# Designed miniproteins, single chains, continued (5): the designs that were tried, part 15

Each design is a single chain, and the fold is of that chain. pLDDT is the mean over its residues in the fold that is shown.

## One batch from the design tools (miniprotein)

Design m16518
Fold by ESMFold2-Fast:
Structure m16518 (fold): chain A 86 residues (1-86)
Amino acid sequence: NKEIEFYEELIKEDPNDAEAWFKLGYAYYLQKKYDEAIEYFKKAIEIDPNSEVTASAYRLIGKAYEEKGDYEKAKEYYEKSKELLE
């Protein structure tokens, strides 16, 4: 997948690019690789916990947990995303 390879190269050059980690997570989410998507979204949050990307990352972690059938964790991350709405 060219998009995954592109963001992996960006991260190799700048491992503190929260948006690149978020986009990598989203690419894995679209491939239904929910565990990898969650890890990359969590990395984006770790790098920049107060960005616009962070609210979207929490929402997509919630969606990934929902797709995995973990509704309790999905609810937790959806609530966290709502707390960060601007």
Scores: mean pLDDT 84

Design m16519
Fold by ESMFold2-Fast:
Structure m16519 (fold): chain A 62 residues (1-62)
Amino acid sequence: MEEAVRAGTEAALEKAKQGNIDEAVDAGIRSGVEAGRRLNLSDEAAYQAGVEGAKKGLEKAK
C-alpha cells in the first residue's frame, strides 16, 4: 500500500505544480490505483491509496 500511495503522491504533485487541481487529483488517483493493482490490492484498497496519494501530493505542492 505505501508504494501505491507514494506513486499517487508523486503524480499529483507534478500536476499540482502546473496549477490544475482537478488534473492533479485525477493523476494521483490513477497512478495510485495502477500501482495498487501491481501489488495485487483490491480495487477498493487501490482506490483508497490513490485518494491518499492525491491528498498528500496536493499538500506538498503548497
Scores: mean pLDDT 79

Design m16520
Fold by ESMFold2-Fast:
Structure m16520 (fold): chain A 82 residues (1-82)
Amino acid sequence: MARAAVLSGPAPVTFEYDAATGEAVLGAPPSVTVTPADGARLERGAAREVDTLVFPAEAAPAARAAADRVNTEGAPATIRVA
């Protein structure tokens, strides 16, 4: 399953790493816009608001870098997992 998101907003994004599975979990409050990058819909979601995104271990460094970019610069960041 492709997991892709664009993060944008002034509010902090949380990053959590599951050491047992290697998965990364991002928490995005309503003030942060999350948009699927490759047109994939988040299941049941309105396209611009999500509470939680889960990424596989291979994407964890990219997810962390994107969260850091949003939190430090307020700049949009893109995460793509093929």
Scores: mean pLDDT 53

Design m16521
Fold by ESMFold2-Fast:
Structure m16521 (fold): chain A 83 residues (1-83)
Amino acid sequence: MEKEAEEVREALLAHVEGLIEAAKSLPVEEGIKRLERLIETLEEDIELLEKDDSVVAKAVREALEEALERAKEALEELKEEKA
């Protein structure tokens, strides 16, 4: 279970990082919209997992929280480019 939780966490972080890189490769306005949608989805997923105390849910929530911070940083970078 714990090893599976770590694998899920790594896969989730890698997937979100790929989505962030893809958004950064787009025209700035489209990239901003994609990152805003990603942030909304991550925040919703974190809220849903807050009620679950399982080892897997905790690992996924921690990964989602880290992914959310990365997505917010990327959004700020793109907004600076647009300005």
Scores: mean pLDDT 79

Design m16522
Fold by ESMFold2-Fast:
Structure m16522 (fold): chain A 84 residues (1-84)
Amino acid sequence: SELEERIRRLIEEFRRLLEEGLAAPDRAEAEALFARAAEVFREIMELIAEEEDEEAKRRALEEVRRVLEAARAAAEELAARMAA
């Protein structure tokens, strides 16, 4: 559906913003990128709430979960490298 495609595009943007935030050379740039990611996340969750197809809703929530898990793993790896 058009709604499912829009949600997917926003999830890709969310992933990109998190990746850029984690790779940002300074804290101010990272904070700005994470703030934008939070705004995109809010829009994703609002659109998922409007989805009436339970299967499409489950797929979208699973994609969001995977993006968050990948970002968490990347953040933990970055923290470990910075501690070394």
Scores: mean pLDDT 85

Design m16523
Fold by ESMFold2-Fast:
Order: sequence, then structure tokens, then C-alpha cells
Structure m16523 (fold): chain A 64 residues (1-64)
Amino acid sequence: MEKLKEEIKKAIKEKDAEKLNEIIVNKVTKEQLEEVNELIEKLLSEMPEEEREEFKKKLVESTK
């Protein structure tokens, strides 16, 4: 779990929505999903509003 959290933090810090989506799809178990979602929301809330909205937009596009 610790390595997974570090990868998620790095993806968000680098604003790489595609990498974040890859981590969620390939490395997060159903049991870890709640904790991972809480971490993502916390990290996104620490971003400036403009950067957060842009990142969310890219994350939605990468999920399609």
C-alpha cells in the first residue's frame, strides 16, 4: 500500500491524469479503492482551483 500511495502522489504532483488512471485500474484492489479515493481527493484539494479543474477534466477524458 505504501508504494501505491507514493505512485498516486507522484502522478498527481506531476499532473499526469493518464498515469493516475492506469494506477487505479491496474494496481488498486476493491478493498483499497475507498482509501485511494480519499487520498486522491485530499491531494486534489491541495491544488489551486484552476489546476484541479484541468486535472479533473483530463482524468475524465482518460477514463473514456
Scores: mean pLDDT 76

Design m16524
Fold by ESMFold2-Fast:
Structure m16524 (fold): chain A 65 residues (1-65)
Amino acid sequence: MKELKDRLIKTAEQMIEINKDNPELVRQTEEAKKKAELAKTIEELSEVLSELNDVSRKQLALTRA
């Protein structure tokens, strides 16, 4: 559990850095990171992963040109 939690937090941190020029994506990713830090169950961590995947889809849509 600790390793999965730490990995999700680190992934969120990397996504914040990648999307630093987009305040909306940064805000959503920071919220997901806080949820990961407070998560006590695998199901809560799975929900955080889903939120991070949503941010990734939005980032991909913005990259389309």
Scores: mean pLDDT 79

Design m16525
Fold by ESMFold2-Fast:
Structure m16525 (fold): chain A 78 residues (1-78)
Amino acid sequence: MEEKKKEIEELKAEAEKNLKLALEAKAAGDEEKAKEYAIKAYENIKKLAELLYELGLISKEELEEGNALLDKKIAELK
């Protein structure tokens, strides 16, 4: 269980880092970099959701709804 908690923390940190980089790129006017980092952040969140589902912390319905929302967010950035 401790190992999976570490994986969760690492995925959260990576998602936060990529989101911060996306916001910084957008503020600098680098729209292409902003999209790139935002997509990476959403991909990290999808991986986090999959891990939470594997641990029984979220339902399959919650995972599927979350993935659909994140896929829509990624599509909006393309």
Scores: mean pLDDT 81

Design m16526
Fold by ESMFold2-Fast:
Structure m16526 (fold): chain A 78 residues (1-78)
Amino acid sequence: SATRARIEREIEGWALGVELALPAADELLAKDPSFNGNAFIARAAAYGAELAEVIDDPEELRAAIEAYVRELKAEALA
């Protein structure tokens, strides 16, 4: 069904967000042990799930999430 396909895409986007955020969260935690790594990962996961609804190409989705994680990392270092 269309609903099932949408949920599966959202889960994939969420999982990709987590995967891509983990190395960045580790780097930020190494610099500041008080850094909220869970919130950082959750933001990337939510964005991945949201983008998966509008980006069908897996490589394009990955690139967009990678760009967002870089932006979040820069924000955390400011």
Scores: mean pLDDT 87

Design m16527
Fold by ESMFold2-Fast:
Structure m16527 (fold): chain A 71 residues (1-71)
Amino acid sequence: MSEEELEREKEELRRRIEELEERAAKATSKEELERLLREAQALALVAGALGDEEAKRRARELVRELEAKLA
């Protein structure tokens, strides 16, 4: 992966996390919350693979918030 490709993937990841944070704040159905939880878990793994520690922490915070809403 080139440095330019890595930076683009990190920017896309951060944008996806921001979008997911917005969707999570507005989500009210169990089905939607479950989909968002799966997406947040996937984003945390991607962030870890890319070495983006800030994105990983944000995605993990979303996972915890969504798990709490589904409890």
Scores: mean pLDDT 83

Design m16528
Fold by ESMFold2-Fast:
Structure m16528 (fold): chain A 74 residues (1-74)
Amino acid sequence: SAEAEAALKKGQDAYRAGNYDEAIEWFEKAIELDPKNKAAHGLLAKAYIDKYEETGDPEWKEKAREYLQKAAEL
């Protein structure tokens, strides 16, 4: 959908700027709008990995693993 595509692009822009929290919100929105969008799941997982690298919090690593698995099933 056009809305899902717009959300994905906003997430990618935030991600390139290093705004991982904002990127995560937009990628989550893209998945809400298009639950089978494989690119959105992969990009969300990548943003979670970068959040894990920033924080050291294993919760982000678990979230990344979950969304990589979901992407693989699409």
Scores: mean pLDDT 88

Design m16529
Fold by ESMFold2-Fast:
Parts: sequence; C-alpha cells; structure tokens
Structure m16529 (fold): chain A 60 residues (1-60)
Amino acid sequence: MKEELAIKLKEKLLELGVSKEEADEIADLVKEGKAEAVKKKLEELGLETLADIVVDVLNK
C-alpha cells in the first residue's frame, strides 16, 4: 500500500538527516501517487538512487 511506503520512506529520510517537514511533504506525495514530484524532491536532496527505487515501487 502507498501509505506503508510513505511511512517507511519518511523514517529513512529522517535517518538520512532530512528535516521532518521535508520528509512529511515527500511522504504526502507518495500517498498521492505523484511519482514525478517524489523523484524531483528526492533528487533535489541528492538522493537519486532512492528516487529511482521509490518511483519503481509507485509505478508497479
């Protein structure tokens, strides 16, 4: 489910030092299924590999 992916991604982003506000925004985009917006946000944070993984899961 997209909600479970959003929760796991948020926790991982917080572990990587991303702010709670930024992690919450990205998690909300995942819940909405906005794969392109998620990819752009993760790439802006320098997390290109994570962006590719999340987009692949959302497009399944």
Scores: mean pLDDT 80

Design m16530
Fold by ESMFold2-Fast:
Structure m16530 (fold): chain A 74 residues (1-74)
Amino acid sequence: SAAEALLATLQRALDVVEAYMAANGGRLSPDVQETLETLIETVRALLPSLSPEQQARAEALLARFEALLAAGRA
């Protein structure tokens, strides 16, 4: 499904951002912060259209993106 493909893409994006932070002393550049904010908005927009199982996965992704953004702003 389109939702499954999008969730898989978001999971890959999370992995890339985590690797970026590990390579950059836990910091995010302004451009990467903007990308993360867009990903967070994408997950939020997707939530009402998802099954309960997909919502649980999306909520986990949302929490992790928000935690990375908060940590990387320092």
Scores: mean pLDDT 82

Design m16531
Fold by ESMFold2-Fast:
Structure m16531 (fold): chain A 118 residues (1-118)
Amino acid sequence: AMEFAKRVLELVLELLEKLKEKFPEYKEELEKIIDILKKALKSTSKEELLKLLDEAIELLEKLLAETTDPELKRALQAALDALKAAKELLENPDDREAILRAIAGTLRVIGEIIDLEL
């Protein structure tokens, strides 16, 4: 569960790094979230990973609320959906099959944004 959640975080990090280059006006806000996710990837406990995910989700929700650009909003929403799904996988490992299907959907959207729009 932790290794799979971390793979989701790696893809979200790639998305946020590309968004930082395309939307330099949001660089500081995006860098704060990126730094938290980098710490989350280095975490060795489920409890620490969940805490860092909650911090990243909160900052991402705040940035999404302040954003008016529709392309950036869509990308931030995709990142938020992916992080929430990763959190759900860590909290409810017995529901793995349903959660993994949800994650697969969010990862497809992120991959499409990276490949076609960034």
Scores: mean pLDDT 81

Design m16532
Fold by ESMFold2-Fast:
Structure m16532 (fold): chain A 104 residues (1-104)
Amino acid sequence: SVEEYIKELEALIAELEAQGASAEDILAALLDKTLELLEKEKDEEAQKELALQTLAMAVSLAQERDSPLAPTLAAALRDVARNNYSVEEMKEVLEALREAVLAA
C-alpha cells in the first residue's frame, strides 16, 4: 500500500538523519528509493500518489534543512500537482530532481 511505502521512506529518512547524513544525501536516497518502489508498484493511481507524497516529503525536508534545493523541489511539486502527468512523466521529474540533488 502507499501508506506502507511512505512509512518505509520515513524510516529511511530517520535512519539517515540519525547517521548525520547531509540534506542532499537524504534527498538523493529518498528519490532513489521512490524510483525503485515505483517500478514494483502495479497500480497507476498508487504510483502517482507515491510520487506526489515523495515530492511533498522532499520539499518539507529541504525547507527544514535550509537546502538551496528547496525552491526547485517546491516548483516541481506544484508542477506535478497542477498537471495531469502520466507515471512516466512523474518518473522523469523525479529522475531530473535526483540529478539536480547530485549536482548540489
Scores: mean pLDDT 88

Design m16533
Fold by ESMFold2-Fast:
Structure m16533 (fold): chain A 68 residues (1-68)
Amino acid sequence: SAEQKALEIIREADKKVEEYLKEMEKSTDPEKQAELRKKIRDLVVSAVAEALTLIGEEIDKQLEERRK
């Protein structure tokens, strides 16, 4: 289902966030840490937007099926 696919997108994003957080923990370079923070932010925003788009498309499909 679209809902399950949206959840998978969020779970994959969570795994990547964990990887970036581990890189931040190992780095003492402020520039590297700033870059990783930006990557985490961009990744989370992108994943949430993609998941919401899939949920919205599923709602549209459910509404159309009820009109048949």
Scores: mean pLDDT 82

Design m16535
Fold by ESMFold2-Fast:
Structure m16535 (fold): chain A 99 residues (1-99)
Amino acid sequence: VTPEIVEENLRGARDAIEGAKEEVEHAKEFLQKANDPSLSPEEREKYRKEADRELIEAQFLVLVALTQADIVREGGYEKEADELIKEANEILKQVRELA
C-alpha cells in the first residue's frame, strides 16, 4: 500500500465517521419527533421512518470507514486505524441501541 493510498483512505474514513455521527444525531432528532404526542399519528410515523433511514445510512458509512481503516492499518498506520475502528464500533453500538 502506497503512502498516497493510505492518506486518501485515512481522509475517506474520517469523513465517513463524521457523516455517520451526523446521521445518528439526525436519527435522534427524528425519534424525538416520532414520540411527540402533540404531533399527528401520521406525522409521528413519517418521523419514525426517517429515523430508520438515517440509521441505515449511518451503518453503511461505518462499513465504508471500517474498510478504509483496514487499508490504513496495512499501510502501517496502526494507531490511526485503531482509533477509526473504535469510533466506528461506538457508532454501531449507538445504532443498535436506537433501532
Scores: mean pLDDT 89

Design m16537
Fold by ESMFold2-Fast:
Structure m16537 (fold): chain A 60 residues (1-60)
Amino acid sequence: MIPIDEEEVQYALLLILVAISTKIAGLSPEEAARLVEEWGRKNGFSDEVIERAAEAARQA
């Protein structure tokens, strides 16, 4: 059993937010990246996780 890391859980949640924002709400990758950075920062996610998720959003 692979131990679930809190940072990996945070990253997965931010990726879900990116997918919803881009596919359901029709936001651009840049808008989704900004939303992820703002929302993650306000909710106490780690800066490293926020940066990774924003990068993933911009690559989409």
Scores: mean pLDDT 76

Design m16538
Fold by ESMFold2-Fast:
Structure m16538 (fold): chain A 74 residues (1-74)
Amino acid sequence: SLKEKILELAKETIEALKKGDYEKVEELNEKLAELFEELREKGVKPSEIAELAEKLLVAIVNFDEKAVEEAIEK
């Protein structure tokens, strides 16, 4: 599902950040942006996408995989 793809990319971004692989972080951020655009195309409200993106950003910078999973579940 689209949510599972976002979850996978967010967790992979945490691991890339832990390794200092900033090239991979940029690649994964571009892929996450594409998935957010796909959510918009499928009729998810912009406010809901913004809330998800904010929660994912906070979880990623704190290296909190559980918070990533909770953000995806709504």
Scores: mean pLDDT 81

Design m16539
Fold by ESMFold2-Fast:
Structure m16539 (fold): chain A 65 residues (1-65)
Amino acid sequence: GPAGEKNAEAAKRAAEEGDATGAAASAHESYLQGEGTREQVRAAVQAAANGDAEKAAEYAIKAAE
């Protein structure tokens, strides 16, 4: 939906800037808006904890679908 699209765009921008925490936050926001799963949020947070901004964004984009 429109909320998921905005969160996916935010995650892509965060990854381009190397902001792993921002990318993971986009996954959590999608979940709070009723899109994606708790497991996808956990995966994004785990990737961000490892410093992997691209992987965190990948899970955030998946959550927004």
Scores: mean pLDDT 79

Design m16541
Fold by ESMFold2-Fast:
Parts: C-alpha cells; structure tokens; sequence
Structure m16541 (fold): chain A 62 residues (1-62)
C-alpha cells in the first residue's frame, strides 16, 4: 500500500487498460511492460501485465 506509482507509470497503466478493454491485448502488454519497467514492485501493474499476456497466449493457442 505504500508503493505509489509514478505519474508516467500511472499513464501507461491507464492506456494499457484502455487497450485491453478494446481487445488489443498486444498493445496493452507493451504499455504494461513499460509501466512495469518504471515500477517493477507494483502488484497492480504485474497483475494487468499477466492478464494481457494470458489473453495473447490463449489467442495464439499456446
């Protein structure tokens, strides 16, 4: 709870979330990955990154 996201990480997370809602999981993953590089200890970023990666894998039938 005491790990605040930077402004840049928050913007990337929000943009990634919008891409995810649009079904663009690859774009969401790229945006979440950039946010994770800025704040690697964020559970919220990690969870969203995992969700996007999982949907990409499912679509590619892995």
Amino acid sequence: MEEPLSEEAKKLLEEGKKAYEEGDYEKALELYTKADELTPSSFEIGANLTAAATNIAVKKRE
Scores: mean pLDDT 75

Design m16542
Fold by ESMFold2-Fast:
Structure m16542 (fold): chain A 75 residues (1-75)
Amino acid sequence: SAAEAIKADEHLKEELIEEGRELLEELKRAVEEGAPESEIRELLLKIIGVAIRLAAAGATEEALEILKEADEIVE
């Protein structure tokens, strides 16, 4: 049914948003602790991957918000 499909899509979006938030916190910690550039780049690539998946799931605004927060952390 449409309601079941909507609920499944909402759950996927919620999981991706949570994953993105966790990666942003890891990125913030890595930057604060002076982690190697390679570790920071790996975290950024993971965040970009989550944002792409969110946009593909129709959560474009949330994807852009996560990318903006990542940019603010590394600037």
Scores: mean pLDDT 83

Design m16543
Fold by ESMFold2-Fast:
Structure m16543 (fold): chain A 67 residues (1-67)
Amino acid sequence: MEEGKKYLEEAKKHFENGDYDKAIEYAQKAMELGLKVEALRLLSIIYAKKGDLEKAVQYTREAAALE
């Protein structure tokens, strides 16, 4: 559980630095380690910033379905 939180924090740091590809990689690892809702929300924001609105909407819906 602590590892998932560390990957999520790393994803946020890379996102703040504009390293969207690394932010996506770390967010996906956080999702695999049980932080699925938080990771999906971050992925939706990252894809929106990349201009991929279709993926941003998809991840938003997936996160909402999990509450």
Scores: mean pLDDT 83

Design m16544
Fold by ESMFold2-Fast:
Structure m16544 (fold): chain A 64 residues (1-64)
Amino acid sequence: MSREEQLLARLDALEEEIKRLVKDPETLAQLLALVEQAKALIEAGSPMGELVVQAVENMVEVLK
């Protein structure tokens, strides 16, 4: 699996966890928008993609 495929797999797992943990539709929409932004950055080959993935992972950890 490439690094891009690994980062996208991490985002897919985060998206499922966000949908499970977040009850507020506004917060859900905001977090899913960050996931989509991270996917776009990863697909564009930007090093910022991994940083956004880490930021979303940290936000999800706070929701536990």
Scores: mean pLDDT 81

Design m16545
Fold by ESMFold2-Fast:
Structure m16545 (fold): chain A 56 residues (1-56)
Amino acid sequence: MSREEAIAGLKELRPSYSEEQARRALDNLEALGVSAEEFLADPEAAERRALAALLA
């Protein structure tokens, strides 16, 4: 998946996000071990994994 496709997908799921916020969210997900592909395939499961990483 391209970064542009990931940003578009994130904005579709979170319409309140600006492009900058979507890019930062991608970087944060990657830092927590969650890929953009994983997040876009199942946002709820990916979000739970990201939260678990933050709480570890």
Scores: mean pLDDT 75

Design m16546
Fold by ESMFold2-Fast:
Structure m16546 (fold): chain A 64 residues (1-64)
Amino acid sequence: MTLVATSDLSPVQLEAAAHDLREAYPDAEVRVEGNTITVTAPDEETAERIKKDLENAGFKVEEV
């Protein structure tokens, strides 16, 4: 399951968010490109948790 998260956060804040996601969800693949974080989760339960964490952090999250 792939999630695409966008926000108006600075590059430093995006990298910090990506770092936190990699620490919390080591089985997920996290990529940062511009103002977008793309996460590929190994299962639906992990994807739902990541989506909630990103939305709580102020990201707009889309399932792809």
Scores: mean pLDDT 81

Design m16547
Fold by ESMFold2-Fast:
Structure m16547 (fold): chain A 81 residues (1-81)
Amino acid sequence: SEEVLEAETLLALALIYLHLGRVAYQKGDYDTAIRMFEKAAELAERAAELAKDVNPQLSKTAQGVADEARRLAEEARAKKA
């Protein structure tokens, strides 16, 4: 379905932003890391919602990515001393 394709695309984008956030974090650029992780979480949350009724496994995977991105954003915030 178009909803599954959109959810897959949003999840792929979320994973790209998650990776960009990790790269920024490793470089000590915590402001960029926070922005990238927050964007990853938002995209993954949208993917999870779109997939919820049509592909529950994809929805769970996307929610897991969102949860990880939110956790990493909080870790990056803690580093902004």
Scores: mean pLDDT 91

Design m16548
Fold by ESMFold2-Fast:
Structure m16548 (fold): chain A 60 residues (1-60)
Amino acid sequence: MVGDLYRARRDWVGLDPEELSLRAGEVVEVLEEVDDDWVRARSLATGAEGLVPRAALEPL
């Protein structure tokens, strides 16, 4: 998973600055597997980084 590209399944709105907000279809690179439910990812469109739930992502 780390280094792999994923797509946002749906819009995700981060509640805190450490969370990454995504639009459905946005492509991210997974930088770190934080736990079973969360990853740290970077948006390829914006370069922004933050925490997103694994359930919000799908493989390309």
Scores: mean pLDDT 81

Design m16549
Fold by ESMFold2-Fast:
Structure m16549 (fold): chain A 77 residues (1-77)
Amino acid sequence: AYVATVTGDPRLEPIAQAIADALNAGAYLDDIEFETGGLRVRVTVSRDAEGNPVVRIEATDAATGAPVGSAEVVPAA
């Protein structure tokens, strides 16, 4: 199963959880950047040693460009 961990802005919690839910459902995910709710969100997808997707989420404030938080979605042991 995939689990989401969020640090910083709580607006990232539903975004990270949606990504974890999609990966648990077998969805394909690639790098993407988007704006939502005043956040600019960058999603980066890599692979672990077993070939499973590992997702890094970074958010900045859309008005200022200042970092506001990050999240990680990884396979749980």
Scores: mean pLDDT 83

Design m16550
Fold by ESMFold2-Fast:
Structure m16550 (fold): chain A 60 residues (1-60)
Amino acid sequence: SKEEEIEELKKALEEQKKKMDELIEELRKKNAPQEVIDAEEEVKKMMEERGKKAIEEIEK
């Protein structure tokens, strides 16, 4: 069950990362202001850090 929870969480995080990467790439192609791109990159980074922590807590 623990392994299944981790796998499901990893899949959810990968899907979310893909959506964020697509958004960031779209913003770059549209010449969005750098501050907007930086803000989305920061949100992605925070999401990845929180996801890592969640997985670590389940693995304990």
Scores: mean pLDDT 83

Design m16551
Fold by ESMFold2-Fast:
Structure m16551 (fold): chain A 84 residues (1-84)
Amino acid sequence: MKTVSFRLRGLKSPEEAAKLARAIIEEALKHPNVKSVFVLVYEGPDGEFVVDVIVKLENATDEDIEELQKRIREVAEKFGAELA
């Protein structure tokens, strides 16, 4: 089992953070190697919201991980968030 973590920043409201979190969960669960997704939404010290994502994968290759990272980045970009 492999664990991949993403931190998404630049979200200006809890509603935007919640929508991004749902979109990330939906995207991650489409990947056959993904077994679980954990998401934590919280307010950072600057008042912007952060979405931490932890994805657990089984039988994933480096290419599978890169594809997942690319898809998560694409979803984040649609919401105006950035990967840390």
Scores: mean pLDDT 82

Design m16552
Fold by ESMFold2-Fast:
Structure m16552 (fold): chain A 61 residues (1-61)
Amino acid sequence: GEEVAILKALARREFEELGKETGRPELAEQAIAEVEALIENGASPEEIRRKAREAVRRLTE
């Protein structure tokens, strides 16, 4: 639905920018794929947030 498309677009935008800033675009694309898969599979908001936080941590270390 619209919400799924919007959430995926927002995740892609944020992680693409973070990947550019940290010089880790391949790791950012992996994070995008993982978050998008969770959203598409109907994962809970808690699971999606947990994965996103883990990905941000990995990209910023």
Scores: mean pLDDT 79

Design m16553
Fold by ESMFold2-Fast:
Parts: structure tokens; sequence; C-alpha cells
Structure m16553 (fold): chain A 80 residues (1-80)
């Protein structure tokens, strides 16, 4: 199952993105990043887990056309 954070990101994309292909791609990518975040957390890599959660948020922002917010999340992920 998706984390609560990833579910909120998916829900925002499903409500905010009218293009069905763009929506589907964003949802798939958010799900993949959430899966990776969970795997890294289970390994005790908290920074790695947080990085993947930030990348999921960036995908959700990009899909919604919020490019400045997406860039901010990607930069934070790189600094972990």
Amino acid sequence: MLSAVAQALVDAVERGVSDPERRARAVEQIREYDRLAQEYRERGDEDGAHSYLLLGAAVAMEAQGRLGEARHHRQQAEEL
C-alpha cells in the first residue's frame, strides 16, 4: 500500500491534472518513488528514504505545472 504522503500526492495529481497520459505517468512515478522510500527506510537509510519522498513530491508538482516548487524539492533531495 502507498504511504499516507504518497497517497495525498496521487490524489492531488488525479484531481489537478486533466491530461490522462500525464496524470497516469505522474501517478506511476510517485508510486515507484514511494516504494523506494519504504525500501530505504526498512534498511535504516532515513536520508535515502526522505530523498525519494521529496522526488515523489517533485513529480506531483511538475505534473501540476508547479515547476518552481518541483525544483525546490529536487534540490532538497540532492542535499541529503
Scores: mean pLDDT 86

Design m16554
Fold by ESMFold2-Fast:
Structure m16554 (fold): chain A 80 residues (1-80)
Amino acid sequence: SEKLKRLLEASSLYMAGAALKVIAEKEVKQGKLEEAAELLEKAVELFEKAAEIARDVDPELAKEAEEAAEEARKKLEEVK
């Protein structure tokens, strides 16, 4: 179904964003701030896209993705 396809896409994007955020946090710890900023920018984009797709099919996932995007944006401001 289209709903299932959208849910899988949103979930995949959310997981990808979360993975990039974890890698970015490791880069920050190693002093690699430019690499961390690039990864955080990509994580924000992935979380925002996940939230947009999830809004009509999984409101809880959409909320989690919105919150993750906001957290990633805050971390990005700290490293750039």
Scores: mean pLDDT 89

Design m16555
Fold by ESMFold2-Fast:
Structure m16555 (fold): chain A 95 residues (1-95)
Amino acid sequence: MSMGELLQLLLTPEEERTEEQLEKIEMAKKIAELIREEVEKNPSINISFEEFVELMEDLVPRFSTLSEEQKEMLYILHKASDELIKKAEEEVRKS
């Protein structure tokens, strides 16, 4: 799942989310939690949370409507390498 796909899912009203979409959001949340410490130590992209939010609000209408938790999840995933995300996704799918 791409960052753009996840962002569209998070911008979909909760009442309109399918079971598959809810599973994808939950998987992304678990991935972000697993990689958070590693991303803080070895980020693929050096950007502050504040700079990330400003960039996203400029590019994406309604990004400001997301919760702080959802913004932090997207921030962690944005800073992670594709390889780290894939490894974490495999770990989550095993559990």
Scores: mean pLDDT 79

